# Ledger of designs, part 58: designed miniproteins, single chains, continued (3)

Each design is a single chain, and the fold is of that chain. pLDDT is the mean over its residues in the fold that is shown.

## One batch from the design tools (miniprotein)

Design m10138
Fold by ESMFold2-Fast:
Structure m10138 (fold): chain A 88 residues (1-88)
Amino acid sequence: MEEKNKLIKELKERADKLVSLYRGLGLTDEAEEVEKFRQETIKKIKDSNLEEAKKIYQEAMKKLDEREASLPVAVLKRAVDLTVERIK
């Protein structure tokens, strides 16, 4: 199934870029969440027919884009958390 394999490849590449970005910023928990999301989504794509797989892929890509768009908020939260830890 060439089409499903292409969707899986593109999803992996998109998720891996976001994981690398999160890890580079010290957002380890967020990176692990994206890795789990990628694994679960790939399983759903493999278990689905082509039309359903396309819908799952589109929704997953949108979720990854939303996570990247929220990155400034996640970075700000991490900076606050680190400041609180230093005061303790």
Scores: mean pLDDT 76

Design m10139
Fold by ESMFold2-Fast:
Structure m10139 (fold): chain A 76 residues (1-76)
Amino acid sequence: ELKEKAIEYLRKALELVRDNPEAVRFLSEAIAAILKNDYDKAIEYVRKALEIVRDTNPEAAEYLEQAIKYLEEAKK
């Protein structure tokens, strides 16, 4: 459930940042890490994407922050 919610928020962010190849790369890596149950790596990639989009796309940044919240919860 938490994993599925994290992926949902990451997919929503991807739709908003599809014109930014660096952000797309990091978010794709994050989704791949989640599918391998590597939550630490997933959080690392989401944080890298967040640094790129924070000032340019506040809606995508909000989705990424929600994804991090669910990933941190899934690690517990």
Scores: mean pLDDT 85

Design m10140
Fold by ESMFold2-Fast:
Structure m10140 (fold): chain A 115 residues (1-115)
Amino acid sequence: DVLAEIEREIDRLVEKLLNGEITGAQASEQLLATLARLDERTPLTPEDYRRIADIIRQRAEELKEAMDKKIEEARKKSEAEAEKLEKRRDAIIGSLNALADLLLLQADVLEKQLE
């Protein structure tokens, strides 16, 4: 199941983002590469792109909540560390939302081509 493979990759990238291992831009690049590889093997439908965008948005909300908790804990020890995490959170969430918007646009373009 292509969607299950994509969801596993999204979950893997979200864990790396939460742990500070990658940037939002790196996560977007890796996910787009995975989508391109899967699309070449089995063409993704407009509904697939919309579903993937929904998953990304849901994971972005969950990630924001998890990062907000880390920011609160960091703030108790260092205001500077908390501010750095806030900027990182905003950059990550912005990248994920932009990626979701891109996938929704791709769904609309593909739907027009299939008419």
Scores: mean pLDDT 87

Design m10141
Fold by ESMFold2-Fast:
Structure m10141 (fold): chain A 50 residues (1-50)
Amino acid sequence: SMEEEKKEFEEMEKKIKELEEEAKRTGDEFTAGVAAVAEAVLNVVKKKLE
């Protein structure tokens, strides 16, 4: 359902932020890149769901 999908997107967004903070703390450029790509993909998917 749309409500479940919204909750999943919110959880993914939180996990992406956690990865961003982890990358910032450790200086892990790879993790930072993964977080950035995941955020971009999530935004595109959310926009398609309107």
Scores: mean pLDDT 78

Design m10142
Fold by ESMFold2-Fast:
Structure m10142 (fold): chain A 82 residues (1-82)
Amino acid sequence: GSLLEEIEKLLVELAEAIINGDEEKAIEILDKIKELLEKLELSPEQKELYIDALEKLKELAKKKGMEKVVEKIEELIKMLEK
């Protein structure tokens, strides 16, 4: 599949890791998402879509008390806003 399909798959896996309380897995997935996002030229529309998804995942991580996951998601959002 495309790199975009891989990011979408990783975002789903990230949500599952957060729901399951697997902070180590969530961090691993976030590092993979960051690496893929650094390699892609995203349209403004794609950036907004990913920022929206990441904001929702950040709120889920906050509810689970996953401070490191929250910080990693905030880093990705800031990267996409540039």
Scores: mean pLDDT 86

Design m10143
Fold by ESMFold2-Fast:
Structure m10143 (fold): chain A 68 residues (1-68)
Amino acid sequence: MMSKEELEEMLKKIEEAIKAGDLEKAKELDNQLLRRIFEEPPSEELLEYLRKKTKEIKEKLGDFIVPA
């Protein structure tokens, strides 16, 4: 299963790429996150954490991140 640390690191990298204006990198990182979620489904607690963090990022940076 995907770890909370791995999920947090991926989300942080996506947020940093969006802030830097590197939308291509942000898209690649989002695709990598979706692939990891598909290959190694996170626990219910991590899915709740993912929903919370994606909401925070969307509120700050716009609607870019697509959840699995």
Scores: mean pLDDT 71

Design m10144
Fold by ESMFold2-Fast:
Structure m10144 (fold): chain A 88 residues (1-88)
Amino acid sequence: SAYPQAVLNIVRNDVPDSQIRQAVDTVVSANSDLVLDYSIDLDDNGGRITITFRPGTPQTVAQAILQQVGRALASLGVNITSGQYIPA
C-alpha cells in the first residue's frame, strides 16, 4: 500500500452496528488531519476496521489512534481480537 494502515479485528458481542460505526467515526473525526480514509466491515459476530493514514504519519501516532479506537469499542462491550500496523 502507498499509505500506512492500521487494522483492528473485533468480536461484536451483540453491540449494534450503529454504535460501533459512531464510536469509530468519533475517533477518526478527532484525528481527521492524520486519517485519509477508513472502512468498517461488520458481520453478525465480528468485524474489521481499517484506517488509512496520510503519508508521513509516524507509526507511534498511527498506533495511538488504533488504541483510541480499541478503547472506544471496548467501552461499548466489543472484544478486540487483534490490532496491527501495516507500513506503507
Scores: mean pLDDT 87

Design m10145
Fold by ESMFold2-Fast:
Structure m10145 (fold): chain A 58 residues (1-58)
Amino acid sequence: SKDRVDKMHDNMMKSSETMFKMGEELYKKDKKKGDIMYSNAENAKRFGDTMYEKAMAS
C-alpha cells in the first residue's frame, strides 16, 4: 500500500541521515572509514529513492 511504501521510504531516509552524521564524525578521526560510511549512506538513499519511485509509478 502507499502508506506502507511512504513509511518505508521515510525510515530509509532517516537511516541514511544518521549514517551521514556518523560518517562526518568518523571522517574527523579516520578519513577512510568515514568516507566508506558516507558512500554507504549515499547508496542507501539512492536505493530508497529508486524503490520509492518504482512503487509509486506502479
Scores: mean pLDDT 81

Design m10146
Fold by ESMFold2-Fast:
Structure m10146 (fold): chain A 72 residues (1-72)
Amino acid sequence: KKQEALNKVREAMEALRRGDYEKAVQLAEEAIKLDPDNPSAWYVLSLAYEGLGDTEKAEEYRKKAEEAIQKA
């Protein structure tokens, strides 16, 4: 479960790096389904929405990432 989520986060980060923001959103959402406590998945989702120009969602998911970090 957690390893699969980490693999999806890695793939989402690679999609971000290529500018494929739609794919990054999809992969980050899959990672969150596998492990919703993973702050990296929420952070990638935030960056992907920022790339899409959706600053409101980007800010919302950034806050989710910060919450997940605090829960450890």
Scores: mean pLDDT 81

Design m10147
Fold by ESMFold2-Fast:
Structure m10147 (fold): chain A 79 residues (1-79)
Amino acid sequence: MIAQARITVRKDGEVVAEYLIDAETGETRNLLTGEVLPVGHEIDLVAIAEAAGGPVEVRVELLDADGRVVAEGSQVVEP
């Protein structure tokens, strides 16, 4: 079963944002700052791309209860 989703945003190979979402509660943690975002908070990927100064690569990894990656995908997000 999926326990968490990890979202990693990269610009030119550098991590500019990273989030961990609990699949049961919907709680989102910013892994770069340690901030916990409210349940149902939307991650604005376009705003992140604008702040980064251009297109960003977004990688989503689905993790099981043991922290193993069971599925992954990536996309480019334009500002």
Scores: mean pLDDT 82

Design m10148
Fold by ESMFold2-Fast:
Structure m10148 (fold): chain A 59 residues (1-59)
Amino acid sequence: DAILKALEVGIKYGNASDVLKEAEKAPPDEREKLIQQQVQTIQQMAQAGREAAQQLAKE
């Protein structure tokens, strides 16, 4: 469900549809990598939040 997570991120930024439209202008290879990258970033942010609470605060 990488697409669903990307949409959720887009909503927080303002408009998911607009983000997808811009990504579609890019080559299909880069577009998919871009979406995957954002999904991974969100996942890492959630994990980092827990670890940050343990060690300190995430920058």
Scores: mean pLDDT 58

Design m10149
Fold by ESMFold2-Fast:
Parts: sequence; C-alpha cells; structure tokens
Structure m10149 (fold): chain A 62 residues (1-62)
Amino acid sequence: SEELIKEAEKLVKEAIELLKKGEFEKARELFDQAVELLGQVSPVLGKVGRHELEKTEKELKK
C-alpha cells in the first residue's frame, strides 16, 4: 500500500513537470497510471484523482 502510494506520487510529480513543459499527452499517460495505482489503494482516491486531472487538463489547454 505504501509502495503503491509512493509510486503514484512519483508519477504525479513527473506528470506535473511534463504539464509545465506543455507535454500534455505524456503527462496524461503518467497521471492515468498514478490514478490507477491510487484506485488500487482506495476507489475514492482514484475517482478524486481523475476529477482533478480533467480539471487541470481543461485549464491548461485553453
């Protein structure tokens, strides 16, 4: 469980750096992997992660 959370956190950090560089497609792929790992720990965390990803992606693409 802790290992899955650490891996998801690492993926989120890498995805945020890619978003800052405008690499939206790569960032989305890493975010999807992180949300999947979080969903294995808690379905609620996975759902929240997906919601935040969609919101962030829309804000950055406009």
Scores: mean pLDDT 74

Design m10150
Fold by ESMFold2-Fast:
Structure m10150 (fold): chain A 66 residues (1-66)
Amino acid sequence: SREELLKKIEELEEKAKLAVVEQDYDTAIRYLEEAIKLYEELGDEESVKRLRRGIEQVRELKKKYG
């Protein structure tokens, strides 16, 4: 269901945040990319744009600290 997909997305976003705290930037990017695919299936273009900006922020952190 849409509700189950949104819950999975929330779990993926929280796992991505934890991975950033642990400086595991590649894992964080993978979780965010999985969440983007689910938002694309839902047709949520605004959330896709938001998470793509999030990935770019994580890539910047990886360049500086990874």
Scores: mean pLDDT 89

Design m10151
Fold by ESMFold2-Fast:
Structure m10151 (fold): chain A 57 residues (1-57)
Amino acid sequence: SELDRLAERYGVPRGVVEAIRRHLAAGDEETWKEIARAAGLSDEQADELLREVRRLL
């Protein structure tokens, strides 16, 4: 699945990508940033992942 591909690409558990997708789908912009930071993503990586996840919504 695309979520599995993104998880592997960004080096995070699939559940992290799923959580970011759920929060973005709900319009919660603040919580997805905290999830990305807690997973160890840089601001650049978080922005790239955001763009990829938004394409899946």
Scores: mean pLDDT 81

Design m10152
Fold by ESMFold2-Fast:
Structure m10152 (fold): chain A 66 residues (1-66)
Amino acid sequence: MKVSEEELDREVKRALAEIYLALANLDYQKGDVEGAIESYNKAAELFEEAGDQEGAKWAREKAKSL
């Protein structure tokens, strides 16, 4: 199994995107709507960089719906 630097970078970005989604959900539950929007937008950017267009779209829609 070969893991290139680019493939590793994409996996790291996807993992970070998932962390930001979890952070956004926690911020929203705490009443920090502004922090939640920021974290959802950051997750969307990271999902795009990771090549996960569905994750990026979902995260953006969440940010827009708050």
Scores: mean pLDDT 81

Design m10153
Fold by ESMFold2-Fast:
Structure m10153 (fold): chain A 82 residues (1-82)
Amino acid sequence: AALPGTKPTKNPAETVKGIVDTLRKAAEAGRLTPESAIQVANALKDLYGKEELANEAIEAAQRGDFDKVIEIFRKMAEELEK
């Protein structure tokens, strides 16, 4: 939701970058699942309204392509930084 004159609750770009780091570490540890990646993508969609990127991340997660999920979340962070 875009509210004119309202700052995001935290720096949204930094929040998403932190999520990217957490997901990368979870993937390296074998703890990241498609279900958890989809839940994160839906949460980011609800919080920041980046529907196209969130949907691409959901599709990548359904394929088990965690590198692509991480890439898409990085793109989301870059768009939130603008």
Scores: mean pLDDT 76

Design m10154
Fold by ESMFold2-Fast:
Structure m10154 (fold): chain A 55 residues (1-55)
Amino acid sequence: SAGEEEAKALIKKAIENKYNVEELKKVGKQAMEALGGDEKAAVRAYLEAAEEVAA
């Protein structure tokens, strides 16, 4: 979904730029808002973002 792609892009950027804890908290709030509070979708977006950065 558009929200999942947005959340994944935000998380991927945070990983690539090595955001600090405060920046990660902001990204987490934005990602959860884009996903409507779906924690399972948030975990999936994180794993996909991490795999894409590692590739």
Scores: mean pLDDT 77

Design m10155
Fold by ESMFold2-Fast:
Structure m10155 (fold): chain A 72 residues (1-72)
Amino acid sequence: NPYAEMAYVLARAGYPDLAIRFAKKALEEEESAYNYLALGIAYRAQGKFDEADKWFEKALELDPDFVEAKRL
């Protein structure tokens, strides 16, 4: 999903607000553990750890074996 990939790139580049916008677009196209993880990473990059945890929990709810979301 290009929107989720863009969210990861923007979060790493120091643009968390744009990362959140792109992650939300990814979720609008498809609700998936990967897309919820992208939103969690974007919020973590913004320093909103409580918000990030909520989205990581959503990712684990869809895929309990999603190792990336378990490594909070």
Scores: mean pLDDT 79

Design m10156
Fold by ESMFold2-Fast:
Structure m10156 (fold): chain A 62 residues (1-62)
Amino acid sequence: SGEERYLKEILSDPEKLEEAVEWLLKKFGLPDTPENRERVRKALEEAKNLIDLLDKLQEIAS
């Protein structure tokens, strides 16, 4: 699968990273606040793979 390559590509492009943060906030029903943007950004940066990312995002949304 291309998920690992895609995640690294997002992290290497500031515009793609910002778009991913906005999309994930909307998808998980999180308010678009600076605090939630930072939490989602950290999840993207710290995630080892897509499954780990989804786990971190679900924890943030709980």
Scores: mean pLDDT 78

Design m10158
Fold by ESMFold2-Fast:
Structure m10158 (fold): chain A 67 residues (1-67)
Amino acid sequence: VPLDPNLTVKEQIKKWLKEAGLYDERTDEAIDEALRELGLDPNAPASSVDPETLIRLVARVVDRLGL
């Protein structure tokens, strides 16, 4: 799924998880926890973060969901 340069980090991750059918209230909490763990600003542009860091963020979200 391509990056949208107009989305923040949190908005981009929410979009990817919605497209994968994994988005609910629990997922939103898991995103916030993963962002804190990695020290990422949820309001930073997604395009300002390197792809490896975004992959790690997604991996930590799915880990927190018990997947």
Scores: mean pLDDT 77

Design m10159
Fold by ESMFold2-Fast:
Structure m10159 (fold): chain A 78 residues (1-78)
Amino acid sequence: VRVEDAVRRVAAVAEKVKNGTLEEKEKAARELAEEDPEMVRAAAEGMRRGLDRRFSPEVRGVAQELVRLALEYIEERE
């Protein structure tokens, strides 16, 4: 998965859930982790490179939260 594309995909999910509850954000993160863990890892790498800086601060914050939660799910499931 290309890191830029992965960051864009997570940002799109963040845009949809940004006004949602914590439960909806946790559900979205879990779904990302279960459906495409490699995309989640690629998005994390893209964020380390600052590829998320092109998005609004609100979307960036939610996207970073989603990736963090999704990585926790991936690590816990092993």
Scores: mean pLDDT 81

Design m10160
Fold by ESMFold2-Fast:
Structure m10160 (fold): chain A 79 residues (1-79)
Amino acid sequence: MRQEKEERIQELVAKAAEARRAGDLETALEHLEEALRLIKELYGLSEEEVEILKEMVRKHLNSDKNDVEAGKAFLKKLE
C-alpha cells in the first residue's frame, strides 16, 4: 500500500513536470495538488500544512517572473 502511494506521487509529479515543460501551468498545478493530497495521507501532514503547501505551489506556478526557479526547485524536491 505505501509503495503504491509512493509510485502514484512520483507519477503525478512527473506529469506535473511534463505539463510545466509544455507551458500548461493549470494542469501542472492540478497534478501537484493531487500529489500533495497523497503526501498528506502517507506522511500525516495537517490540514494547515497542506493549505500552506498548496498556496506556495499556486503562487510559484502562476508567477510570471519572481518564483519560476523556486517552483522548479519544489518540483525537483518532490521527485
Scores: mean pLDDT 68

Design m10161
Fold by ESMFold2-Fast:
Order: C-alpha cells, then structure tokens, then sequence
Structure m10161 (fold): chain A 60 residues (1-60)
C-alpha cells in the first residue's frame, strides 16, 4: 500500500466539508452571488476529493 507523507483522516475531511457548508451559508447571508459562492464551494470540494487542502501546512 501507499502511505502519503501527510495522512488526512475521514474526520478531518468531514470537518472541512462542514466548514465549507458554514462558509457558503455566511457568504450567501452577506449577499454574495449564489453562482459565485456555489462555484467556489465546488472547487474546494474538488480539491478535498483530490487530497489538496489549500496547499497549507499542518497548522492551516
């Protein structure tokens, strides 16, 4: 099996998805365009599915 250098747990993925849901709600509440917000969220979900978590270090 392959062991990636930084392992992301399913619980971390779930927390990221929950954070995206909250961010989407806040952006919509602030009056952002739903299409723009939806595209941003879709891109972030695609990044999560590809194992790309904002190119951040372990602290972010």
Amino acid sequence: GETPPLRVSPEMVARYLAALDRIRQVELERGEDPEVVDELVARQRANIAAGRFGGASYTA
Scores: mean pLDDT 68

Design m10162
Fold by ESMFold2-Fast:
Formats: sequence, C-alpha cells, structure tokens
Structure m10162 (fold): chain A 68 residues (1-68)
Amino acid sequence: SLEDLKKAVEEIMKENKVPESLRKMILETLDSSKSLEEAKKKLTAFADAIKDQYPELAKAIKELVEKF
C-alpha cells in the first residue's frame, strides 16, 4: 500500500541519516502522490535525480520501490 511504502521510505531515510532538506523533498514527493503507482514513479525519478550526489540513498530507494 501507499502507507506501507511511506513507512518503509521513512525507515530508509533514518538508516541513511538523510539531511532534513532532502527528507522534506522526499516526503513532499510521497504526499503529492495519489496512488502507489504514482509514488513509485516519482520516487524512481527522484532517485535518478540524486544518484550522483547520494548514490547509496538512490540505490536504496530504487530497491525499495521494486518490492512494492
């Protein structure tokens, strides 16, 4: 579910010690999503956008999205 995805993303952000500014952007991406499918698409695009600066976080997000 979208709720389960949001919870899992919050756990990944905690484990990766994500900066507050980046955490806000990720949460806004999730909160703007109307469905699980939309959230997965937006998170994948976000991961691709940050992959050069935050490669481990980008990989963790993509791997998580594949499980949903």
Scores: mean pLDDT 81

Design m10163
Fold by ESMFold2-Fast:
Structure m10163 (fold): chain A 58 residues (1-58)
Amino acid sequence: MLSEKEKEELAKLLEELLKGFSDDQQEEIIAKVVQAINEGKSFEEVKKLAEEEAKKLK
């Protein structure tokens, strides 16, 4: 599970990364990120996943 600091950094990353996407696209990426966190992925893996999902939807 992510630390509180890692969660805060991830929230800031997602806010900036998802800028300009539709609400549906943002919700899809956030859902994937939450799933990865629940699966026990590392902070680095979760960040990479968020970036890759955003890239895929662009």
Scores: mean pLDDT 78

Design m10164
Fold by ESMFold2-Fast:
Structure m10164 (fold): chain A 109 residues (1-109)
Amino acid sequence: GPPPPVVLVEGELSADGVWGDVKLTLRHPRPPTEEEKQILEEMEKRVREAAAAGDTALASDYLRLGLYKIFKLWAEKYNDPSAKKTIEENKPLIERDEARVAAHEAARA
């Protein structure tokens, strides 16, 4: 099957232990598609915003959610049975992460 997706998190920690600049990249054996780039840019933006606010738990939730979106896209692009099975088996965990992100956003409002 395709190699497992690798998301690299790069950033600089501020004096307060919060990421000042967070950059998320996808390592893949081919150039990233426009869809992959859109997912990464949205994930990077949300992780950076949460981290800058000092909400590291929310930043982690956005990172995991972004990874699930990438895995689903890769399952569709590669039509890999093992990737599809992984997404199907993790559907309850994906739903849980989405619910946690929504709850964190509501708690911050």
Scores: mean pLDDT 66

Design m10165
Fold by ESMFold2-Fast:
Structure m10165 (fold): chain A 68 residues (1-68)
Amino acid sequence: GPGAEAAAEAARRGAAAGTGATGSASLMIYGKQDEGGPEMGRAAGEAAARGTGAADSAVLGYQGALEG
């Protein structure tokens, strides 16, 4: 419902603020590669997903606690 959407939006903003540095680092790595173009962007995205998977899981757990 609307409350869940508001909570999800707040969680997304919190995650963006918390993981902004990680996303920035991924972009830096992609920029430094300066060779692979779109393929490198894809690989960087996959690597970031693997690296931040635990953090994303923790954020989802926290949101569950807020709703409980």
Scores: mean pLDDT 47

Design m10166
Fold by ESMFold2-Fast:
Structure m10166 (fold): chain A 63 residues (1-63)
Amino acid sequence: SLVEEAENALVRAYLAIQAGDLETARAHLARARELAEQLKAQGDVESAERILAAAERLEKMIA
């Protein structure tokens, strides 16, 4: 599902951040945001907002 793909992207972003691989982390965060936009397009705004909030939290770790 799109939710599971987005959650997997967030997990991969977090692991990349822990490894110091910021390029890979940003790529996974971009993917999670892309999937959140697809969720919004399908009417799943609530899941999209949860994914975006998690992505923003991870982005702050590497700001």
Scores: mean pLDDT 89

Design m10167
Fold by ESMFold2-Fast:
Structure m10167 (fold): chain A 65 residues (1-65)
Amino acid sequence: GTETARKIGALFAEAIRLGERHKRELSDEDIEAVKKRMEEEYGIELTDEDIANLRALAETVASIL
């Protein structure tokens, strides 16, 4: 579905940005900022699993950089 593809793309882009900024882990404030942006820009609510995946992706990006 279009919404699923858009969500995956947006989460991947946000994970890259967060990974570049945070070398170890994401703060609660960072996660809340992403949630707000996804709701306001894309009308998408993140599930707990989406948040866990976002953290894992951002930490992976940070470990590569």
Scores: mean pLDDT 73

Design m10168
Fold by ESMFold2-Fast:
Structure m10168 (fold): chain A 59 residues (1-59)
Amino acid sequence: SMEETLERQAQAALDHARRLYENGRKEEALRVFEGIVARYPDTPAGKEARRLLEELKAE
């Protein structure tokens, strides 16, 4: 379905953003998280990206 396709795309982007953050590329990771939230806000991965973005911005 379209929802399954969007979640798969959002999850791939989320995994990429996590790897950027783990490698010290924090500004790039934050931009990717913001992009996921903007493009996939209602997907499970998009909601996780919003949670992580708020958490990381608090540090």
Scores: mean pLDDT 84

Design m10169
Fold by ESMFold2-Fast:
Structure m10169 (fold): chain A 89 residues (1-89)
Amino acid sequence: MPFQEILRHFEQELQDILQNSKKLLDQGNIQQAQQTLQNLQDLSATYRKRSQQLAARGNDVAAEMYQRLSDLLQQTADQIQQYIDQYLS
């Protein structure tokens, strides 16, 4: 599949995760929202590491792809963290 189609599907899945995390917090399920946050942070770190390894080997195209996926995961994680922080305030 073209990367743009993979990226669009990935963005949609992250949007669904974000909305589900907000619903979990609205229901008082902080533990599940925190687990989702941790999972996204771990995956973001994994993809960032993969991007760096690919860049070191001169595969700039694949490195940019993994960096973009890592950035989207981190942005979603940051929004979930903001929802958790607002709920705990």
Scores: mean pLDDT 87

Design m10170
Fold by ESMFold2-Fast:
Structure m10170 (fold): chain A 59 residues (1-59)
Amino acid sequence: MELSPLERELLEKEIELGLARMQLGVERSLPEPDEEEIEELEKKIRELEEEIERLRKEI
């Protein structure tokens, strides 16, 4: 069965969040991590978490 548009969007955002968290972990584990990249990833993670919370309220 196909996911509803909202369920699909939620799943896609959750996947993006997981990937961003993984990328942040990798970046932090490097000997010389890019501090600007870390800040951008942390911002992206926060924005995705807020969007996911909104979508969950709609489902």
Scores: mean pLDDT 81

Design m10172
Fold by ESMFold2-Fast:
Structure m10172 (fold): chain A 69 residues (1-69)
Amino acid sequence: HMKEEIKKLIEEMMKVADERTQLSLKAILKNLDKLPLETIVESLLMIARRHKLDPEFIKKLEEILKKVK
């Protein structure tokens, strides 16, 4: 079920992201089954912090990262 939570979070992030950030998020979503979940979550945290997305997304990603480590 963790992959479903991450997928939904990526979809919510895409709704508020600019076009360039959406392309990065789509690339992660496409590779969701090909990469370790820890790597996916770390990549999403990097994107959220770099693009100054809502702090709530950062909190949710940090909680998910604690569960997958």
Scores: mean pLDDT 81

Design m10174
Fold by ESMFold2-Fast:
Structure m10174 (fold): chain A 57 residues (1-57)
Amino acid sequence: HMEERIENLKKKLEEYKKKIDGSEKLAQRGFTVASRKNAEKFKKDAEKYEKEIKELE
């Protein structure tokens, strides 16, 4: 069912938001280049899940 799929995608999106926050905190602690690249990667992955949720709604 679409509702179950949307719920699973929202859970994945939440996990990616936590990964982005973690990478941003590492960037603030002086691991700036690698952490920013990781944050950008997770942000793009999160955008993909957001698009899928919008398409299913």
Scores: mean pLDDT 75

Design m10175
Fold by ESMFold2-Fast:
Structure m10175 (fold): chain A 76 residues (1-76)
Amino acid sequence: KVIEEAEELAKELPEEHAKTVIEGAEIALEDPELVRKAAEHLRKLSEQAREQGNEKLAEELEKTAEALERIARLAE
């Protein structure tokens, strides 16, 4: 179920972020806390991108972080 949810979430993301979400799901099956920490890191990067005026990158990173957070919760 975790991999299937990741595949559905990945359909809504750009290709490079979609791959990150799928790989995150595989990692979450063994270590969901690691994936949760990765999502927290991406949220911080999103805020930094927004402060630097890169709104597109900020939005992509935020959506990727939200997908990884959901995957980590499902894996627990």
Scores: mean pLDDT 82

Design m10176
Fold by ESMFold2-Fast:
Structure m10176 (fold): chain A 63 residues (1-63)
Amino acid sequence: DELEIAKKIQELAIKEGKPTMSVHPELVDTGLVSEQSLLDDLENWKKEHPETFKELLKKVLSE
């Protein structure tokens, strides 16, 4: 669930022209980057863009 939420937030950020996370979700799927690396990137992005995170999280959870 957390990994899927991170992926959906990244997709919405790209779609809405918002700042995106440094770790791309596709890298986790290919095994080049760990799930933890994506989650750590999400936590840092939340700290930098808390309002945007809350808005995108609400949209993701409504799906």
Scores: mean pLDDT 70

